Designed miniproteins, single chains, continued (4). Designs and how they scored, part 60

Each design is a single chain, and the fold is of that chain. pLDDT is the mean over its residues in the fold that is shown.

## One batch from the design tools (miniprotein)

Design m14077
Fold by ESMFold2-Fast:
Formats: structure tokens, C-alpha cells, sequence
Structure m14077 (fold): chain A 87 residues (1-87)
């Protein structure tokens, strides 16, 4: 599970270099669903997509903000998974 989440993050960061933030998020959500990743991760990505569509930030600012937020969400979910395995 953790390895798949890390793979998704790497693919997302690659997509951000080549695509618009909205397109990168849509593709990432599709991959997350295909990989059967945790619902919490999918819901967080869907929330980010909705916020990105409403955003007044420049594409560059949106790209940096979204990358940071996705990394924080991934780190949080991985930490929760590790905690559940240790308990």
C-alpha cells in the first residue's frame, strides 16, 4: 500500500511538469482509484481538484501550492498507515 502511494506521488509530480494542474489532478485521481488507494487520499485529491478549479492563483502559484499540499496529504496518510501497523 505505502509503495503504491509513493508511486502515485512520483507520477503526480511528473504530470505537474508536463500538464496543467487541473489535468494532472484528474489523471492522479483516476490512477489512485485504479490502484485501490485509501478513500481518505482519493477524497483529499478530489477536494484539491475542486479548490483548484475555483482558484484565482496563477498557474505557477497553483502548481507549487498543489504540489506542497499533495505531499503533505501523502505524508499524513503514510504516517497513519504506519501507526496502525505499529499498534
Amino acid sequence: MIEKIEELLEKFLELLKEKDVIEALEETIRMAKEMNLPEALIKALEYLLDEAKKSTLSEEELRESTAKFVKEVVDSIIAELKRKEAA
Scores: mean pLDDT 81

Design m14078
Fold by ESMFold2-Fast:
Formats: C-alpha cells, structure tokens, sequence
Structure m14078 (fold): chain A 57 residues (1-57)
C-alpha cells in the first residue's frame, strides 16, 4: 500500500485533473476513489489509467 515517488506523482496529476473536471461532493467522491485505487495499483501507469477512467465517467 506504500506509494512510490512515481505513483505519488501520478496520483497528484490525476487528482488535479479530477479537481478540474468535478466540483463539490462529486469531486470529493472521485478523489476518494482515486486515492483508494491508487494504493492498490501496481505502478504509476495504472494510477494514471484509473484517473483517466474516473475523469471520462
């Protein structure tokens, strides 16, 4: 569950995209999902893919 530096950077970029796309409770829910899924992701690429899926939804 420990985030590597690369995963942390991917998480931050994805969080910025979500914050630009959503507002209010929807943003908070999306950010919570991103963080939870990022902890389980195998690498930075998977974190970016999770963020893209959340933004596209």
Amino acid sequence: SELSVEKQRALLRSAERISGRFTGPEREEALGRLYREALKAKDAKEVEEIGEQIVAK
Scores: mean pLDDT 80

Design m14079
Fold by ESMFold2-Fast:
Structure m14079 (fold): chain A 116 residues (1-116)
Amino acid sequence: SIDDKVEEVLRRIREEGFFAVLSEMFSPSLVEALKNKDIEALSKELSLPDDLVEKLRKIAAGDKAPLEEVLADETLAPGLKIAFLAFAYAVGTISEDEFLERFRPLYAEHLRLYGL
């Protein structure tokens, strides 16, 4: 089931680390951009408009408000929201526990929408 897949991914993130699991969800270039905290590379890989690039810059500076705006935006795909959560975690703007709490429902939605 989707719930079983979500719980398995969360278990693997806790045991193997988040970046070890990212390679199953994202391209190698996107994973590398996230590891390097490279906003320019992320913008290119995700084809981000200027307003979303500015939100990444604010998140990198420790601002949680633009992350909440992205997560609340029903026009944005769950995979893109997961990439923003991954970036916020990588730059230290959110804790691992905050990441996992928010990742859980988004990953379930991602699996439902893409039939994974």
Scores: mean pLDDT 85

Design m14080
Fold by ESMFold2-Fast:
Structure m14080 (fold): chain A 61 residues (1-61)
Amino acid sequence: MKVRGSDLVERLSAHTDLSKATILARLHGAGLLRSVQDEINVEDAAKVLEMPVEDLLAILG
């Protein structure tokens, strides 16, 4: 499943203690995002953010 970077950052920041800056830095550092308009694979994002994919899917759902 893919999600737009902007949607992932907004939803994850709203539902967790992670700041938007921290989320962006981790995703960009892993090469998953060049722009918040890019689509990211949810499984890859979950690995980089060190969270279960099912938890990330619930936040995005």
Scores: mean pLDDT 82

Design m14081
Fold by ESMFold2-Fast:
Structure m14081 (fold): chain A 88 residues (1-88)
Amino acid sequence: MELALEMLDRLLALRDAAPLDPAEAAAARAFERRAAAEFEARLGEEAEELERALPSASEEATLAALRALLEGHSLEEALEIARAVEAA
């Protein structure tokens, strides 16, 4: 859980770090793949249910819901958080 949250925070930081040199860009892409695998392993079916429930959700709403799941919130709570972000 904590590792996955740290990886999410790192992904957000890397998005703000543009422009990246080629080596930094390659490292960021490798990290994104590792983070995706970790999220899939941690959330599994919950991630699939979230995507199915929010097919048109913004990236911001989706990331907020993923963070909630990683923090130990239920799928229902994560969906409420995502809907609140979409409404804002």
Scores: mean pLDDT 68

Design m14082
Fold by ESMFold2-Fast:
Structure m14082 (fold): chain A 80 residues (1-80)
Amino acid sequence: SAVNNKIAAYNNTIAFAQSKGLNVNAAIALNNLGNLYLDVVGDTAKAISYYEKALALATAAGDAALQALVQANLAAANAK
């Protein structure tokens, strides 16, 4: 399915970024995977898990704008 192909593509991006220490790229891909689980799959628990991983990497990278974005997404997911 198109959804499964997108999940696989994000997982490949995350694995590659992590192998290269690219914390910002990995955090962006994890945030996008969280959005896909929340808005397309309807799996709020998985979405929260991916957002938490994205926040940890954004924090490690010192990217305040990405931290704020992921925190807003976490708040929205927890409001469901």
Scores: mean pLDDT 89

Design m14083
Fold by ESMFold2-Fast:
Structure m14083 (fold): chain A 100 residues (1-100)
Amino acid sequence: KPKVEVAPHAAVNSDGTAYVGISATGGKVVSAEVELRASDGRIAHGETVATATSPSGNGTAVVKVPGLQAGDRAEAKARATLENGDVAESDWKEVLVTAA
């Protein structure tokens, strides 16, 4: 069963767009989604803009999430779909949003 993890930091542009990294062990990622819950109660959703696969077969993805600000502290959960059709979800993880 693949493991999916959310990176503990996300970079946000001046327009409120953040890029959240995810990693998956055990397969190539073809798509990913992130739900992000800011401490002030805002909920944001994002979807994949980039994927990569390491030579060892582990997948990564970058998810674009709108509506964030530098200095936001949020919890994020990722859902990744692998090339074989498997779907895996991460646990909720604290993410610190920093200026890009």
Scores: mean pLDDT 78

Design m14084
Fold by ESMFold2-Fast:
Formats: structure tokens, sequence, C-alpha cells
Structure m14084 (fold): chain A 80 residues (1-80)
């Protein structure tokens, strides 16, 4: 739903620009940027919830460890 609203705001902003309504387009893009930040925060929280769920099942603990290792590797790459 947040992702669908984000895409819809970008479509509406583009249509506003095509009509020459640049003020409305900028407002819609600002709203889209706020939703993008919320989507990123939700995605990180969803990863934490997935890892916690996988850890509760002993048969899934290797997958939880692999996912945690992948996240740490991505963080190391981002630190460069």
Amino acid sequence: SLRERYVQLLIEARKAEEKGDFQTAEKLRAEAEQLRQQIEETALRSLDELIAKLRKDPSKQPFARALEAAIREQQRIAEG
C-alpha cells in the first residue's frame, strides 16, 4: 500500500508537470520522498522481524545466520 501510493504520487507529479503545474508537481514529489523514507524504515523493520521469526525455528537458524551475515557484508560495502 505505501509502495503503491509512492508510485501513484510520482505518476500524478509527472502529469502535473506535463500540464505546466510545477508547484503541484514539487509538492507531490515531496510527499513521495516522505513515503520513500517510511518504506525504507518499514523494510528494515521487516528484515528484523523475519530474522526473529527464523531464529524461533531450530531448523531455520542456519537461514537466519546466513541472512544476518549477508546484511553485515552489505553494511561493510556501504562503509567504503
Scores: mean pLDDT 74

Design m14085
Fold by ESMFold2-Fast:
Structure m14085 (fold): chain A 119 residues (1-119)
Amino acid sequence: SMPSEKDILDSLGLISRGVGKVSVRNGANPHIEDAYVELVEGIMYLKLGDIDGAIKELKEAIKHLEEALKTSSEKDLLKKAIEHAKKALEYAERGDIKSAIEHAKKALELVQQASLKEL
């Protein structure tokens, strides 16, 4: 059976920390929010074994993080998130799902930190 978005967020320890604040945020950086969503979906596809789906979502996440980097005050967090997202993409392209998930999770944690600091 396919893991739900809730199951993935639970495995990342993120449900209790972010969803409510993200949903009520006025003036949030839209590229940080888009990158968060794309990283969650990328991790979901990796766990489902949909490598093509994961690669697509990781590429979109990197694109949104690079756009966020142009305007965000949290440049160091976003640069580290981009590095981990790019590593996740490299591992996914090689079929190393475990390493891809580990790096995508690290990118997601850094994106969540940047998102919360811009509140």
Scores: mean pLDDT 78

Design m14086
Fold by ESMFold2-Fast:
Structure m14086 (fold): chain A 94 residues (1-94)
Amino acid sequence: ATAAEREELERRAEAFIEEAVEELYREGLLTEEEVEAFREWREFRRRIREGALSEEEARKLLAELKEKKAELVRRVQERLEERYGEELAALDEE
């Protein structure tokens, strides 16, 4: 892909991620702190891609971001199971 096509795809991906994060927040599956964390991670990735950090700092930060993202995904999955599990249990009691 050309640089222009890559930039357009990145803009579209960013918009989709932001809409998804906002929707999850409105559904109560994300906290305000976790929404802010997603925005910070995106900004840090952008800075790494722009070469604003040394290669050593970029590698360390990417590893930390990857771990934090994995932990957040697990927490969101747990909340989904807890929310729907409780609603299903309530229906079974009726």
Scores: mean pLDDT 69

Design m14087
Fold by ESMFold2-Fast:
Structure m14087 (fold): chain A 72 residues (1-72)
Amino acid sequence: MLSREERVEDSKRVAESVVRHIERVEQRLKEKGEELTPEAHRVRELARKAIEAYDNGDYDKMIELTDEIVRA
């Protein structure tokens, strides 16, 4: 089983990867005059909140938020 520290690091990587992926999709859509779906905005906001929780030392909140992303 992963340690708590390894789970925290893994959750941070997931959140950062999700933000980068959605930013790339948004850039491509902007080139076509299109916008992100409401669901894509929601997932990106969850990922951004997870990163903010990490920066604030709230690792439990970060794990909770990344688990919500994975379940979606």
Scores: mean pLDDT 80

Design m14088
Fold by ESMFold2-Fast:
Structure m14088 (fold): chain A 101 residues (1-101)
Amino acid sequence: SELRKLAVEALGYILAGIDDEVTKEEIIELLKEAVPDLGEEDLEEAKKLAEEMKKAGVKKEEALEKAIEHLEEAIEIFEKEGKKEAAELLRTARTLIKQLL
């Protein structure tokens, strides 16, 4: 699924860019509600992506900007599919991330 790929990549960037555990958990929950196909395997893939990004020296601000880009693509897909509730969940996640920039 294109949405699943975008969500996993967004999660990787979120995990790389956010230090605050409470904010991180809130955003992850919003993504899981918007994309119910996200399983344990996807979360582990996102964690591996985050560790590789940290090892590569990706700046937190850069990671969060990339997370926003991936969420915006996913929002557009949900809007085209008429999934307004899922799109709103991702907009809330995007707003929380923007507050950290």
Scores: mean pLDDT 86

Design m14089
Fold by ESMFold2-Fast:
Structure m14089 (fold): chain A 77 residues (1-77)
Amino acid sequence: MGQEIADLAQKVRAQYADKGVDGIAEMAEQGVRADQAGDDVTAGAYIGAAMSYVMGLTGDKRNEAMKALSDAILKAL
């Protein structure tokens, strides 16, 4: 379970690497949708990938990414 989520999260993060804050929002939205569908593995992987990407940024870029992540999660709920 944990390894499966981690492996999927790494692949998801790589797929969205070039999309910046839009990619973070998209990953978060897909994670929330997977959670609502009862797919805990996919939900954990997408949210984990989005958070990992945000935590890799610094300064104003991290703040912008944190806001995009938060807004996307709230909007998808």
Scores: mean pLDDT 79

Design m14090
Fold by ESMFold2-Fast:
Structure m14090 (fold): chain A 106 residues (1-106)
Amino acid sequence: SRARAEELRRRGLEAFRAGDYEAALALFEESLALDPEDSEAWALLGAVRFLLGDYEGALEAVQKSIEIAGPQDSAALELLGAIYEKLGDHEKAEQYRKLAEEALAA
C-alpha cells in the first residue's frame, strides 16, 4: 500500500540522517517495491547510492525520479550534476547544476 510505502520511506530517511546508508538503501528499495511511482523515494535512493559510491546506480534512480516528477525538482537536478561530475561528464554536470539553479529560482 502507499501508506506502508510512505512509512518505509520515512524510516529510510531516518536511517539516512543517522548515517546508516545500508539500512536506508534497503528501506527505500522496499518502499519502491510497494510504490514504484514515488519520485521522492527514487531521489532518496539515488542520494544513498551516490554516498555509497554507486554513481551508475545513483544516476538510474535520480533519472527515474525526474521521469516521474518532471525536471523542476532542484534537489534531484543538483544531485544529477554531482553524479555526472563523479562520472567525468563535466559538460552534463554544468548543464544540470544550471537547471537546478533555474528550478530553485522559479
Scores: mean pLDDT 87

Design m14091
Fold by ESMFold2-Fast:
Structure m14091 (fold): chain A 63 residues (1-63)
Amino acid sequence: SSEKVAAAWRYAANALARGEDPAAVAAAVSKEFGVEVTIEPAEGGYRVRIRAGDAEAEGLVPA
């Protein structure tokens, strides 16, 4: 659902902003929310994509 994707996005963005390890964040988000998640290094931070069924969120989290 879009609410689940939004909650998962907020969790990932906050964890990455705190300097948590991207691989650990991806594992935690996948486990906690049951979503597909990718976190990749990007210029200025991390590109995060989260998907659950037809709902998706993507963006850059500054580091």
Scores: mean pLDDT 84

Design m14092
Fold by ESMFold2-Fast:
Structure m14092 (fold): chain A 77 residues (1-77)
Amino acid sequence: EEVEKKFKELIKKLESKVTDEEVKEELGVDLSELNDENRFLVYANVVLKKLEKEDPEEAKKFLEEIRKLEAEKLKKE
């Protein structure tokens, strides 16, 4: 529950940092065709690409944050 909430919150945060134009350029398709997980991957890739250009160390931290969320999501009870 908390992990899914954090994941959706992260998607919204990433969505605010990218434009529809940037996402369309990365995918070549409309965002409305994507589920939440695919949207997250696209937004994350666009943000990561920007961070790698400006600050590779910040990009590394961002990747680590994503990996932690993915690991929590994969954790079964």
Scores: mean pLDDT 68

Design m14093
Fold by ESMFold2-Fast:
Structure m14093 (fold): chain A 96 residues (1-96)
Amino acid sequence: DLEKKLKEEAKKKEEEGRRAGREMYELALRDAEEAMRRVDEWGKSSDEDSLVSSGGAFGAARALAESGKASSSDVMRALSTGVDGEEKGRQLMKEK
């Protein structure tokens, strides 16, 4: 039964890694969506809109972060964490 236990534990770890990655991704999406909504309200400023078009969700976060406000840096950090979470989830699946 060692082989069966090892397979089940590996599968459980992979599933936990996938969940962690998805949770981080959802958190990043939520923050990106909020950032995009705020940048859309600032749509009167060409410079900020240009930054959004550069990278979609990350573009919006960069625009807010480049404003030099703490709120902007928090959004940027959340998006970066989300991307790292997704990559970490994939690594956990590969480590087996």
Scores: mean pLDDT 53

Design m14094
Fold by ESMFold2-Fast:
Structure m14094 (fold): chain A 119 residues (1-119)
Amino acid sequence: SAEEGRKALQEALTTGDEEAIREAAAHMDAPAVRRYIAYGHIILRRPPLPGIPEELVREVMIEMAERLGFDKEEVEELLKNGRLEELAEKISEELEKTVTKLDEFAVRMARAAEELYAE
């Protein structure tokens, strides 16, 4: 359930434990879990998993760009022109200068999700 996913995510964020992160990543029915996985895939420059809506990926990209201090008009122009890959590249370049613990956590969540959804 979404509630169980939120609880698993809270434990993963608190402990940073690999098993806790893997358990949280399995709860893709929770919106917060999907957001962290999408965030990590953007950082890794990988396509989103089939269970993650395109609208959520766009929302996460906008939030990342705003957090990194990108100009709002530049972000809006890239989105209007379908230049999502270019926006993702700009985000990745800026992140190379200022990686946070949350960015590292999101990457770990995305990698755990990929392993869980492999054949």
Scores: mean pLDDT 79

Design m14095
Fold by ESMFold2-Fast:
Structure m14095 (fold): chain A 62 residues (1-62)
Amino acid sequence: ASGLARTAAAEGARGGALATGEAGRQADIYWKQASEAGAAGNGEEARRYGRLAGEATRRGGG
């Protein structure tokens, strides 16, 4: 869980940073929060923010 959460958060943060527009900005913020939560050992918070970022990225990239 922790290892996968860290990897997913790091990759998601990069993906979110590539998104643009308002939804992309929200996604970037969530990916940043997910990455920081993962680094702090809060894997569940990291996963939660990752999901929010994924949804925002999907909306902005659709």
Scores: mean pLDDT 67

Design m14096
Fold by ESMFold2-Fast:
Structure m14096 (fold): chain A 91 residues (1-91)
Amino acid sequence: SLTVEVRVEDGRIVVTVTLNSPVSGTVVLTADTDKGPAVRAAEVGPGDTLSLTLPRGSTLRSVHVTLFYRDKAGNIVRQEFRFDVPEVRGD
């Protein structure tokens, strides 16, 4: 499972994803903004976090997270999560 948190820090929007599952894999974090998509990808393990800081003046509209990991049988698993947020402004 994943946890997504949105904060405003120093006038910028910061989106943080935490991996709560006992798996390791790749997380792709995409933030849809008024200036287009902002994307970050990283390899993560259990309890790890991945943060994406948006440029000042961006308006966040939605967050998309894709998790890729190998299960115990060696199969690649893809999980997609979409989070529609009330418009968040970095002021």
Scores: mean pLDDT 80

Design m14097
Fold by ESMFold2-Fast:
Formats: structure tokens, C-alpha cells, sequence
Structure m14097 (fold): chain A 84 residues (1-84)
């Protein structure tokens, strides 16, 4: 169903949010700016998850969660570059 599909996308976004926060705690021990980047990405992903929860369709939730994935991936690449 559309509701089940929507909830699956939201769950993926919630997992991404948690992973970014865990990464921030680990990375901030090595570089404060790397940790801050991941925390900022987590805040943006969290807002997109809230928007997906408020959305009226699975398609809207999917678009928002794809955007969240891109934000997370970019933040991880930038944080890793700071640790190099």
C-alpha cells in the first residue's frame, strides 16, 4: 500500500539520521569541524523526515528521502576529507 511504502521511506530516513549523529560523535573526537558537518547534515535530514511524515503521498516521501540521502552522502564525503 502507499502508506506502507511511505513508512518504509520514513524508516530509511530515520536510520540515516541516527547514523549521522553516531558518525558525528566519532568524528568530532578527531576533528571538531568534521563532527559539526555531520550534526548539521543530521538536522537537515531530520527536517526532511518530518516533512515526509506530513506528506500526503509515498512519492513525496520518496523524493524527500532521496534528498536526505544526498545530503548525508555529501556530508560524509566532506567530513572524511577533513580527516585526511
Amino acid sequence: SDEERKQQFIKTGQQAYGSLLQGAEIYEKQDADAGALLRQAAQQVGKLVQQAQASTSAEEAERLMLQAAQIGEQALREAEALLA
Scores: mean pLDDT 89

Design m14098
Fold by ESMFold2-Fast:
Structure m14098 (fold): chain A 94 residues (1-94)
Amino acid sequence: MRAEELKEKAIRAAEEGDDVTAMLYISLLVKLGEEELAKEAARESVRLALEREGLLDKFTEEQIEEHAERLFEEAKKVAENPTEEQAARMKELE
């Protein structure tokens, strides 16, 4: 699967409210070495989550970046040391 397709799938999962699947797609981007695309997917996923909750207007750009960095770091940890369930789901998403 192409890295751009994984980014699009992460964003789509976030739009649908499936934040767990969105994070797993970001983890797959990290595993491919596509850190820049993974960070972009994390930022857009955070924006979409805030927009769904009606909170986007209440957060500054700096706060959105902080949340995106946290999501990226969580996805990186999952990429490096997934649980058995996370590893199985990631394999299905490849």
Scores: mean pLDDT 83

Design m14099
Fold by ESMFold2-Fast:
Structure m14099 (fold): chain A 107 residues (1-107)
Amino acid sequence: SMEKLRNLVEALRELVERFEKEADYLIKNNASKDEAIRLLERVIEALNTLKEHAPEEVQKLLDEGIKKLREILEKVRNATSFDEIKKAIKEAVDYLRELVEKVEELA
């Protein structure tokens, strides 16, 4: 339904806004690899939860999003400098913003 899709878009926007705030905090405070991993794991888990109740077309976009975030998570796991962690976090922020726009286009 249109109402379910609207509620999903709002939940996704709130999730991305929270992620952006946490990401900004981690970047400003030279976060550890473990903190960056936990941030990415939490957003992946939240997207999996949203996917369970999403329409099929949105489920496909969320699956692609989860796959991309898992690839970024692997980059963080293999990072050897804070600059690499920072780049990975920024890539995740940019991708999550694009994901919101793609889901909104379906509404």
Scores: mean pLDDT 88

Design m14100
Fold by ESMFold2-Fast:
Structure m14100 (fold): chain A 79 residues (1-79)
Amino acid sequence: SNQDKGNKILSVALAVGSEVQDQLSPENRRRLSDLITELDRLVRENAPLSEIQKVAEEIIEILRENGLEEEAEKLEKAI
């Protein structure tokens, strides 16, 4: 279901976010945290899967910009 998919995307994003905290600048850590917070809001509000996936793609972009390709791939496989 879309709810199960959204919950999976959120769980992977939270796990990845926790894993990479010490590898990001304070500015990029805040950007990532803000996007994960938005992702959590969208999932809790049962937003369309397309909106959830769009925010997840923005998280993937930040991870890739910071050389975190393996973590980006983990999230990409969830969407």
Scores: mean pLDDT 89

Design m14101
Fold by ESMFold2-Fast:
Structure m14101 (fold): chain A 55 residues (1-55)
Amino acid sequence: GVIDDIQDVGVSLLKDGKSAEEIIAELEKLARDGGLSDEDIDLIKTSVVDGVKAL
């Protein structure tokens, strides 16, 4: 589903050493194109920031 696709892309970008800002921009575009709500997009942004900090 869209969420699984977003997670896979996010993990790939994290492994490639992309910045949180670059990852957020790409995932936000995919989430909007997939019809996710603004609330879900905000959760994705938070998860990316937390994921980058955990690395």
Scores: mean pLDDT 77

Design m14102
Fold by ESMFold2-Fast:
Structure m14102 (fold): chain A 107 residues (1-107)
Amino acid sequence: SLEEVAELIRAGRYEEAIKLAEELLETASPLEQVRLLLLIAAAYLAAGDYAKAREYFDRAGELASSLDWSSLPREEAVALAQAMLDLERAIAARDAAAAIAAAESLL
């Protein structure tokens, strides 16, 4: 689950978090895929892999642009948009703690 991925990130177990998140992507809904991709981006940033963090963030953004935002509860849509803005800023600043906080806010 997303909670298990977040727990692994909080524990500093970034490789395990990424592996679990990639496994969950295979069966996740589009909205959950966006959340998982943002968690993977945060984990890569925390691990110091800025290129992979940007890659997965961009993948999340591309998928998010294909979502029917009108089908989401307003609170979820606002939270997702805010988390994406916060994570983009964190990646640009190389701020792992801010990136993790932004991604976890989607749980």
Scores: mean pLDDT 84

Design m14103
Fold by ESMFold2-Fast:
Structure m14103 (fold): chain A 75 residues (1-75)
Amino acid sequence: LKELADRALALVGSVLAQLTDEQRGKLIGPLAELVKAAEAGDPEGLRKAMRQIADILEEAGFPEVAAELRRLADE
């Protein structure tokens, strides 16, 4: 789970500077849930958070990053 969370955080980090303040605000909750799920060893919570982040990034104009996050969530 930690390796999946680290990979997800790296993907989000790669586009953070290109996001608006509004878009970054929408990510705060899902990112916090991702970290909490990884620390708790909760695979369902981790995958749910990754899919929520992917939806936000796809709407923000990063469909390829969103697709990779969804791929990781299905592992």
Scores: mean pLDDT 82

Design m14104
Fold by ESMFold2-Fast:
Structure m14104 (fold): chain A 71 residues (1-71)
Amino acid sequence: SRQLRQQVIDKLRPLADQMKALRAKIDDIRADLSMPSADRAAEIAKLNAELAAIAQKMQEMVDQLNQQIHS
């Protein structure tokens, strides 16, 4: 269904915006030379885990759409 596809795209947009904001935070932390390197690495790893969780959620939404098309 074209309507179901569009609804999924509309839901993916805010998740893509969240990923962009998280990547900007990673870049800010990476540039912060006043932060100890170990603390910087730990925070970047945490934000990368959040990015992976959002990417997984986006993939699940696409998989659900595909399941609905085949049902």
Scores: mean pLDDT 84

Design m14105
Fold by ESMFold2-Fast:
Structure m14105 (fold): chain A 71 residues (1-71)
Amino acid sequence: EEEEVERLAQGIVDAARAGNLKEATRLISKASELSPEQRERLRDLVAEGLATIPDDLVRGIVLIAMGVESI
């Protein structure tokens, strides 16, 4: 369960780092099957990983898609 959340978070961050927004979005869509607590943990892990990416646009798009940014 925790391992699945970590795997999804790593996949999303890796896809974002590669500029592969289609893959990042696909993995985020799979996160909809997670519990609310698991999705919260996923958002935290992804936000932490995305902080290492210098591309502000890519980081912002992924965070918005995950519901971390409200606008």
Scores: mean pLDDT 72

Design m14106
Fold by ESMFold2-Fast:
Structure m14106 (fold): chain A 64 residues (1-64)
Amino acid sequence: TVALRERARELVAEADRLEERASREENPIQYTGLLLRAIGLRFEAGLLLRKAGESREEALEVGS
């Protein structure tokens, strides 16, 4: 679904912002927190992209 792909792009963009913030963070606890959040958002984006494709393996396959 197009909406799921758009949502996934937004999550990736937010993860990119969090990683950029983390690179400027001086506090190691805050740094780790930002990175964990970014990883979580990227994981969720991956799941949404999978849902948007509706099948794990959309493939032509042999002769389909």
Scores: mean pLDDT 73

Design m14107
Fold by ESMFold2-Fast:
Structure m14107 (fold): chain A 100 residues (1-100)
Amino acid sequence: MKEKLLELARKAFELADMLEEAARRETDPEQKTTLLMGAGSFRGSGLLLEEAAKTNNEKLAKAAAQHLIETADYVIATVPDPALREKAREVREAARELLE
Protein backbone atom coordinates (compact mmCIF):
# COMPACT_ATOMS: atom_id res chain seq x y z
CA MET A 1 0.00 0.00 0.00
CA LYS A 2 2.60 2.63 1.06
CA GLU A 3 4.69 2.08 -2.11
CA LYS A 4 1.60 2.45 -4.34
CA LEU A 5 0.57 5.68 -2.54
CA LEU A 6 4.06 7.17 -2.94
CA GLU A 7 4.22 6.14 -6.63
CA LEU A 8 0.81 7.76 -7.27
CA ALA A 9 2.01 10.91 -5.42
CA ARG A 10 5.11 11.03 -7.66
CA LYS A 11 2.91 10.77 -10.79
CA ALA A 12 0.65 13.56 -9.47
CA PHE A 13 3.68 15.81 -8.79
CA GLU A 14 5.10 15.04 -12.27
CA LEU A 15 1.81 16.04 -13.93
CA ALA A 16 1.61 19.18 -11.73
CA ASP A 17 5.12 20.16 -12.93
CA MET A 18 4.12 19.53 -16.57
CA LEU A 19 0.96 21.65 -16.20
CA GLU A 20 2.95 24.48 -14.55
CA GLU A 21 5.50 24.40 -17.42
CA ALA A 22 2.64 24.49 -19.97
CA ALA A 23 1.12 27.44 -18.07
CA ARG A 24 4.42 29.41 -18.31
CA ARG A 25 4.27 29.05 -22.13
CA GLU A 26 0.51 29.73 -22.43
CA THR A 27 -0.55 33.20 -23.64
CA ASP A 28 -4.35 32.71 -23.36
CA PRO A 29 -5.38 33.85 -19.82
CA GLU A 30 -8.31 31.39 -19.59
CA GLN A 31 -6.18 28.37 -20.61
CA LYS A 32 -3.34 29.53 -18.31
CA THR A 33 -5.79 29.65 -15.38
CA THR A 34 -7.09 26.14 -16.24
CA LEU A 35 -3.52 24.74 -16.34
CA LEU A 36 -2.55 26.41 -13.03
CA MET A 37 -5.73 25.20 -11.29
CA GLY A 38 -5.05 21.66 -12.51
CA ALA A 39 -1.42 21.88 -11.36
CA GLY A 40 -2.45 23.08 -7.89
CA SER A 41 -5.03 20.30 -7.52
CA PHE A 42 -2.57 17.53 -8.57
CA ARG A 43 0.09 18.96 -6.21
CA GLY A 44 -2.40 19.07 -3.34
CA SER A 45 -3.54 15.48 -3.94
CA GLY A 46 0.11 14.34 -4.12
CA LEU A 47 0.81 15.91 -0.71
CA LEU A 48 -2.28 14.19 0.76
CA LEU A 49 -1.13 10.82 -0.67
CA GLU A 50 2.32 11.29 0.94
CA GLU A 51 0.63 12.10 4.28
CA ALA A 52 -1.66 9.04 3.92
CA ALA A 53 1.40 6.84 3.25
CA LYS A 54 3.30 8.32 6.24
CA THR A 55 0.35 7.92 8.67
CA ASN A 56 -1.12 4.67 7.20
CA ASN A 57 -4.45 6.52 6.76
CA GLU A 58 -6.70 4.56 4.34
CA LYS A 59 -9.53 7.12 4.53
CA LEU A 60 -7.18 9.95 3.51
CA ALA A 61 -5.67 7.78 0.74
CA LYS A 62 -9.14 7.09 -0.74
CA ALA A 63 -10.15 10.77 -0.50
CA ALA A 64 -6.91 11.85 -2.22
CA ALA A 65 -7.35 9.20 -4.95
CA GLN A 66 -10.94 10.38 -5.56
CA HIS A 67 -9.74 14.01 -5.85
CA LEU A 68 -7.04 12.87 -8.33
CA ILE A 69 -9.70 11.17 -10.49
CA GLU A 70 -11.89 14.32 -10.47
CA THR A 71 -8.91 16.59 -11.32
CA ALA A 72 -7.73 14.23 -14.08
CA ASP A 73 -11.24 14.20 -15.61
CA TYR A 74 -11.23 18.02 -15.52
CA VAL A 75 -7.83 18.19 -17.29
CA ILE A 76 -8.91 15.58 -19.89
CA ALA A 77 -12.08 17.64 -20.60
CA THR A 78 -10.49 21.13 -20.65
CA VAL A 79 -6.80 20.93 -21.65
CA PRO A 80 -6.20 20.63 -25.44
CA ASP A 81 -2.61 19.22 -25.16
CA PRO A 82 -2.80 15.48 -26.04
CA ALA A 83 0.35 14.63 -24.02
CA LEU A 84 -1.08 16.27 -20.87
CA ARG A 85 -4.44 14.52 -21.41
CA GLU A 86 -2.70 11.14 -21.83
CA LYS A 87 -0.67 11.67 -18.62
CA ALA A 88 -3.91 12.63 -16.83
CA ARG A 89 -5.53 9.37 -18.04
CA GLU A 90 -2.56 7.39 -16.65
CA VAL A 91 -2.89 9.12 -13.25
CA ARG A 92 -6.68 8.55 -13.28
CA GLU A 93 -6.30 4.79 -13.93
CA ALA A 94 -3.62 4.43 -11.21
CA ALA A 95 -5.92 6.26 -8.74
CA ARG A 96 -8.88 4.01 -9.69
CA GLU A 97 -6.80 0.89 -8.95
CA LEU A 98 -6.14 2.27 -5.45
CA LEU A 99 -9.92 2.52 -4.76
CA GLU A 100 -10.41 -1.22 -5.48
Scores: mean pLDDT 87

Design m14108
Fold by ESMFold2-Fast:
Structure m14108 (fold): chain A 91 residues (1-91)
Amino acid sequence: MVKITLRIVGDNAIIQIKTPLEKKDLVEEIARKIAEKRGVLEEIEVGEDLEDKTATITLKIKASPEEARKLAEEIAEELKKAGIEVELEVV
C-alpha cells in the first residue's frame, strides 16, 4: 500500500509518499510528471529503507492550499488507475 501525506504551511506544501521499494520508480515517475505539469514543484527527494523495503518520495511544492490538495488528489487518482492501493492523509 502507498501512503500519501500532505502537509500545508502557508503557500508551501510538502507531499510525502511512502511506497514499497518495488513500486518506487513508478510512483516517483507519476508524482514528478504531475507536479512538473502543474508548475509547482520546487524539489523532489527520494529516500530508500532497504531493511523495511520501502521508499519515501518527498515533493516540496510552492502552491496555494487548494492547489496542493488538488495535486495530492491527482497523484492518488493516477496511482489508483495504475492498480496501486493508495491512502491519502492531509495534516
Scores: mean pLDDT 85

Design m14109
Fold by ESMFold2-Fast:
Structure m14109 (fold): chain A 73 residues (1-73)
Amino acid sequence: DHEKVIESARTMLEAAGVPEEDIERVVEALRRAAEAGASVKDLAKAAEQALPYLSAGDVERALAIIEEVARRA
């Protein structure tokens, strides 16, 4: 379920203290990856890999990870 993975990612990012504007950018990127054909598993892995960069304030690198998943789908 793509929506469940996206909702779980949102909750995880909120718990990590990521600003809401950055969370919305990540959620939008995950939705685009899903529309491109990324599986639920791919979205979950992208969110997990992006989290350390978002926690460090590196939003651009986090988005690049998610975009890479969309490109490979």
Scores: mean pLDDT 81

Design m14110
Fold by ESMFold2-Fast:
Structure m14110 (fold): chain A 75 residues (1-75)
Amino acid sequence: SLVARARRLIAVLEELAATATDPELVALYETGIAVLRAALARYRETGDPRVLESAIDGVLGMLSIHDPAAYEELL
């Protein structure tokens, strides 16, 4: 489900933020978490999956650049 996928991405980003030493990467991961949480809240309120699907795709795109190993494991 989209909810399960979003929750998994949040968990991965929380681990990455906790272990990253680059403050720019930490900020990027924290932004991804905030976007996914907001999209989940909107999906719960409206039932419209489009914002949640877009948020998931955006976060996966970010990971493909900054952590390709994590990206491959999530595909």
Scores: mean pLDDT 83

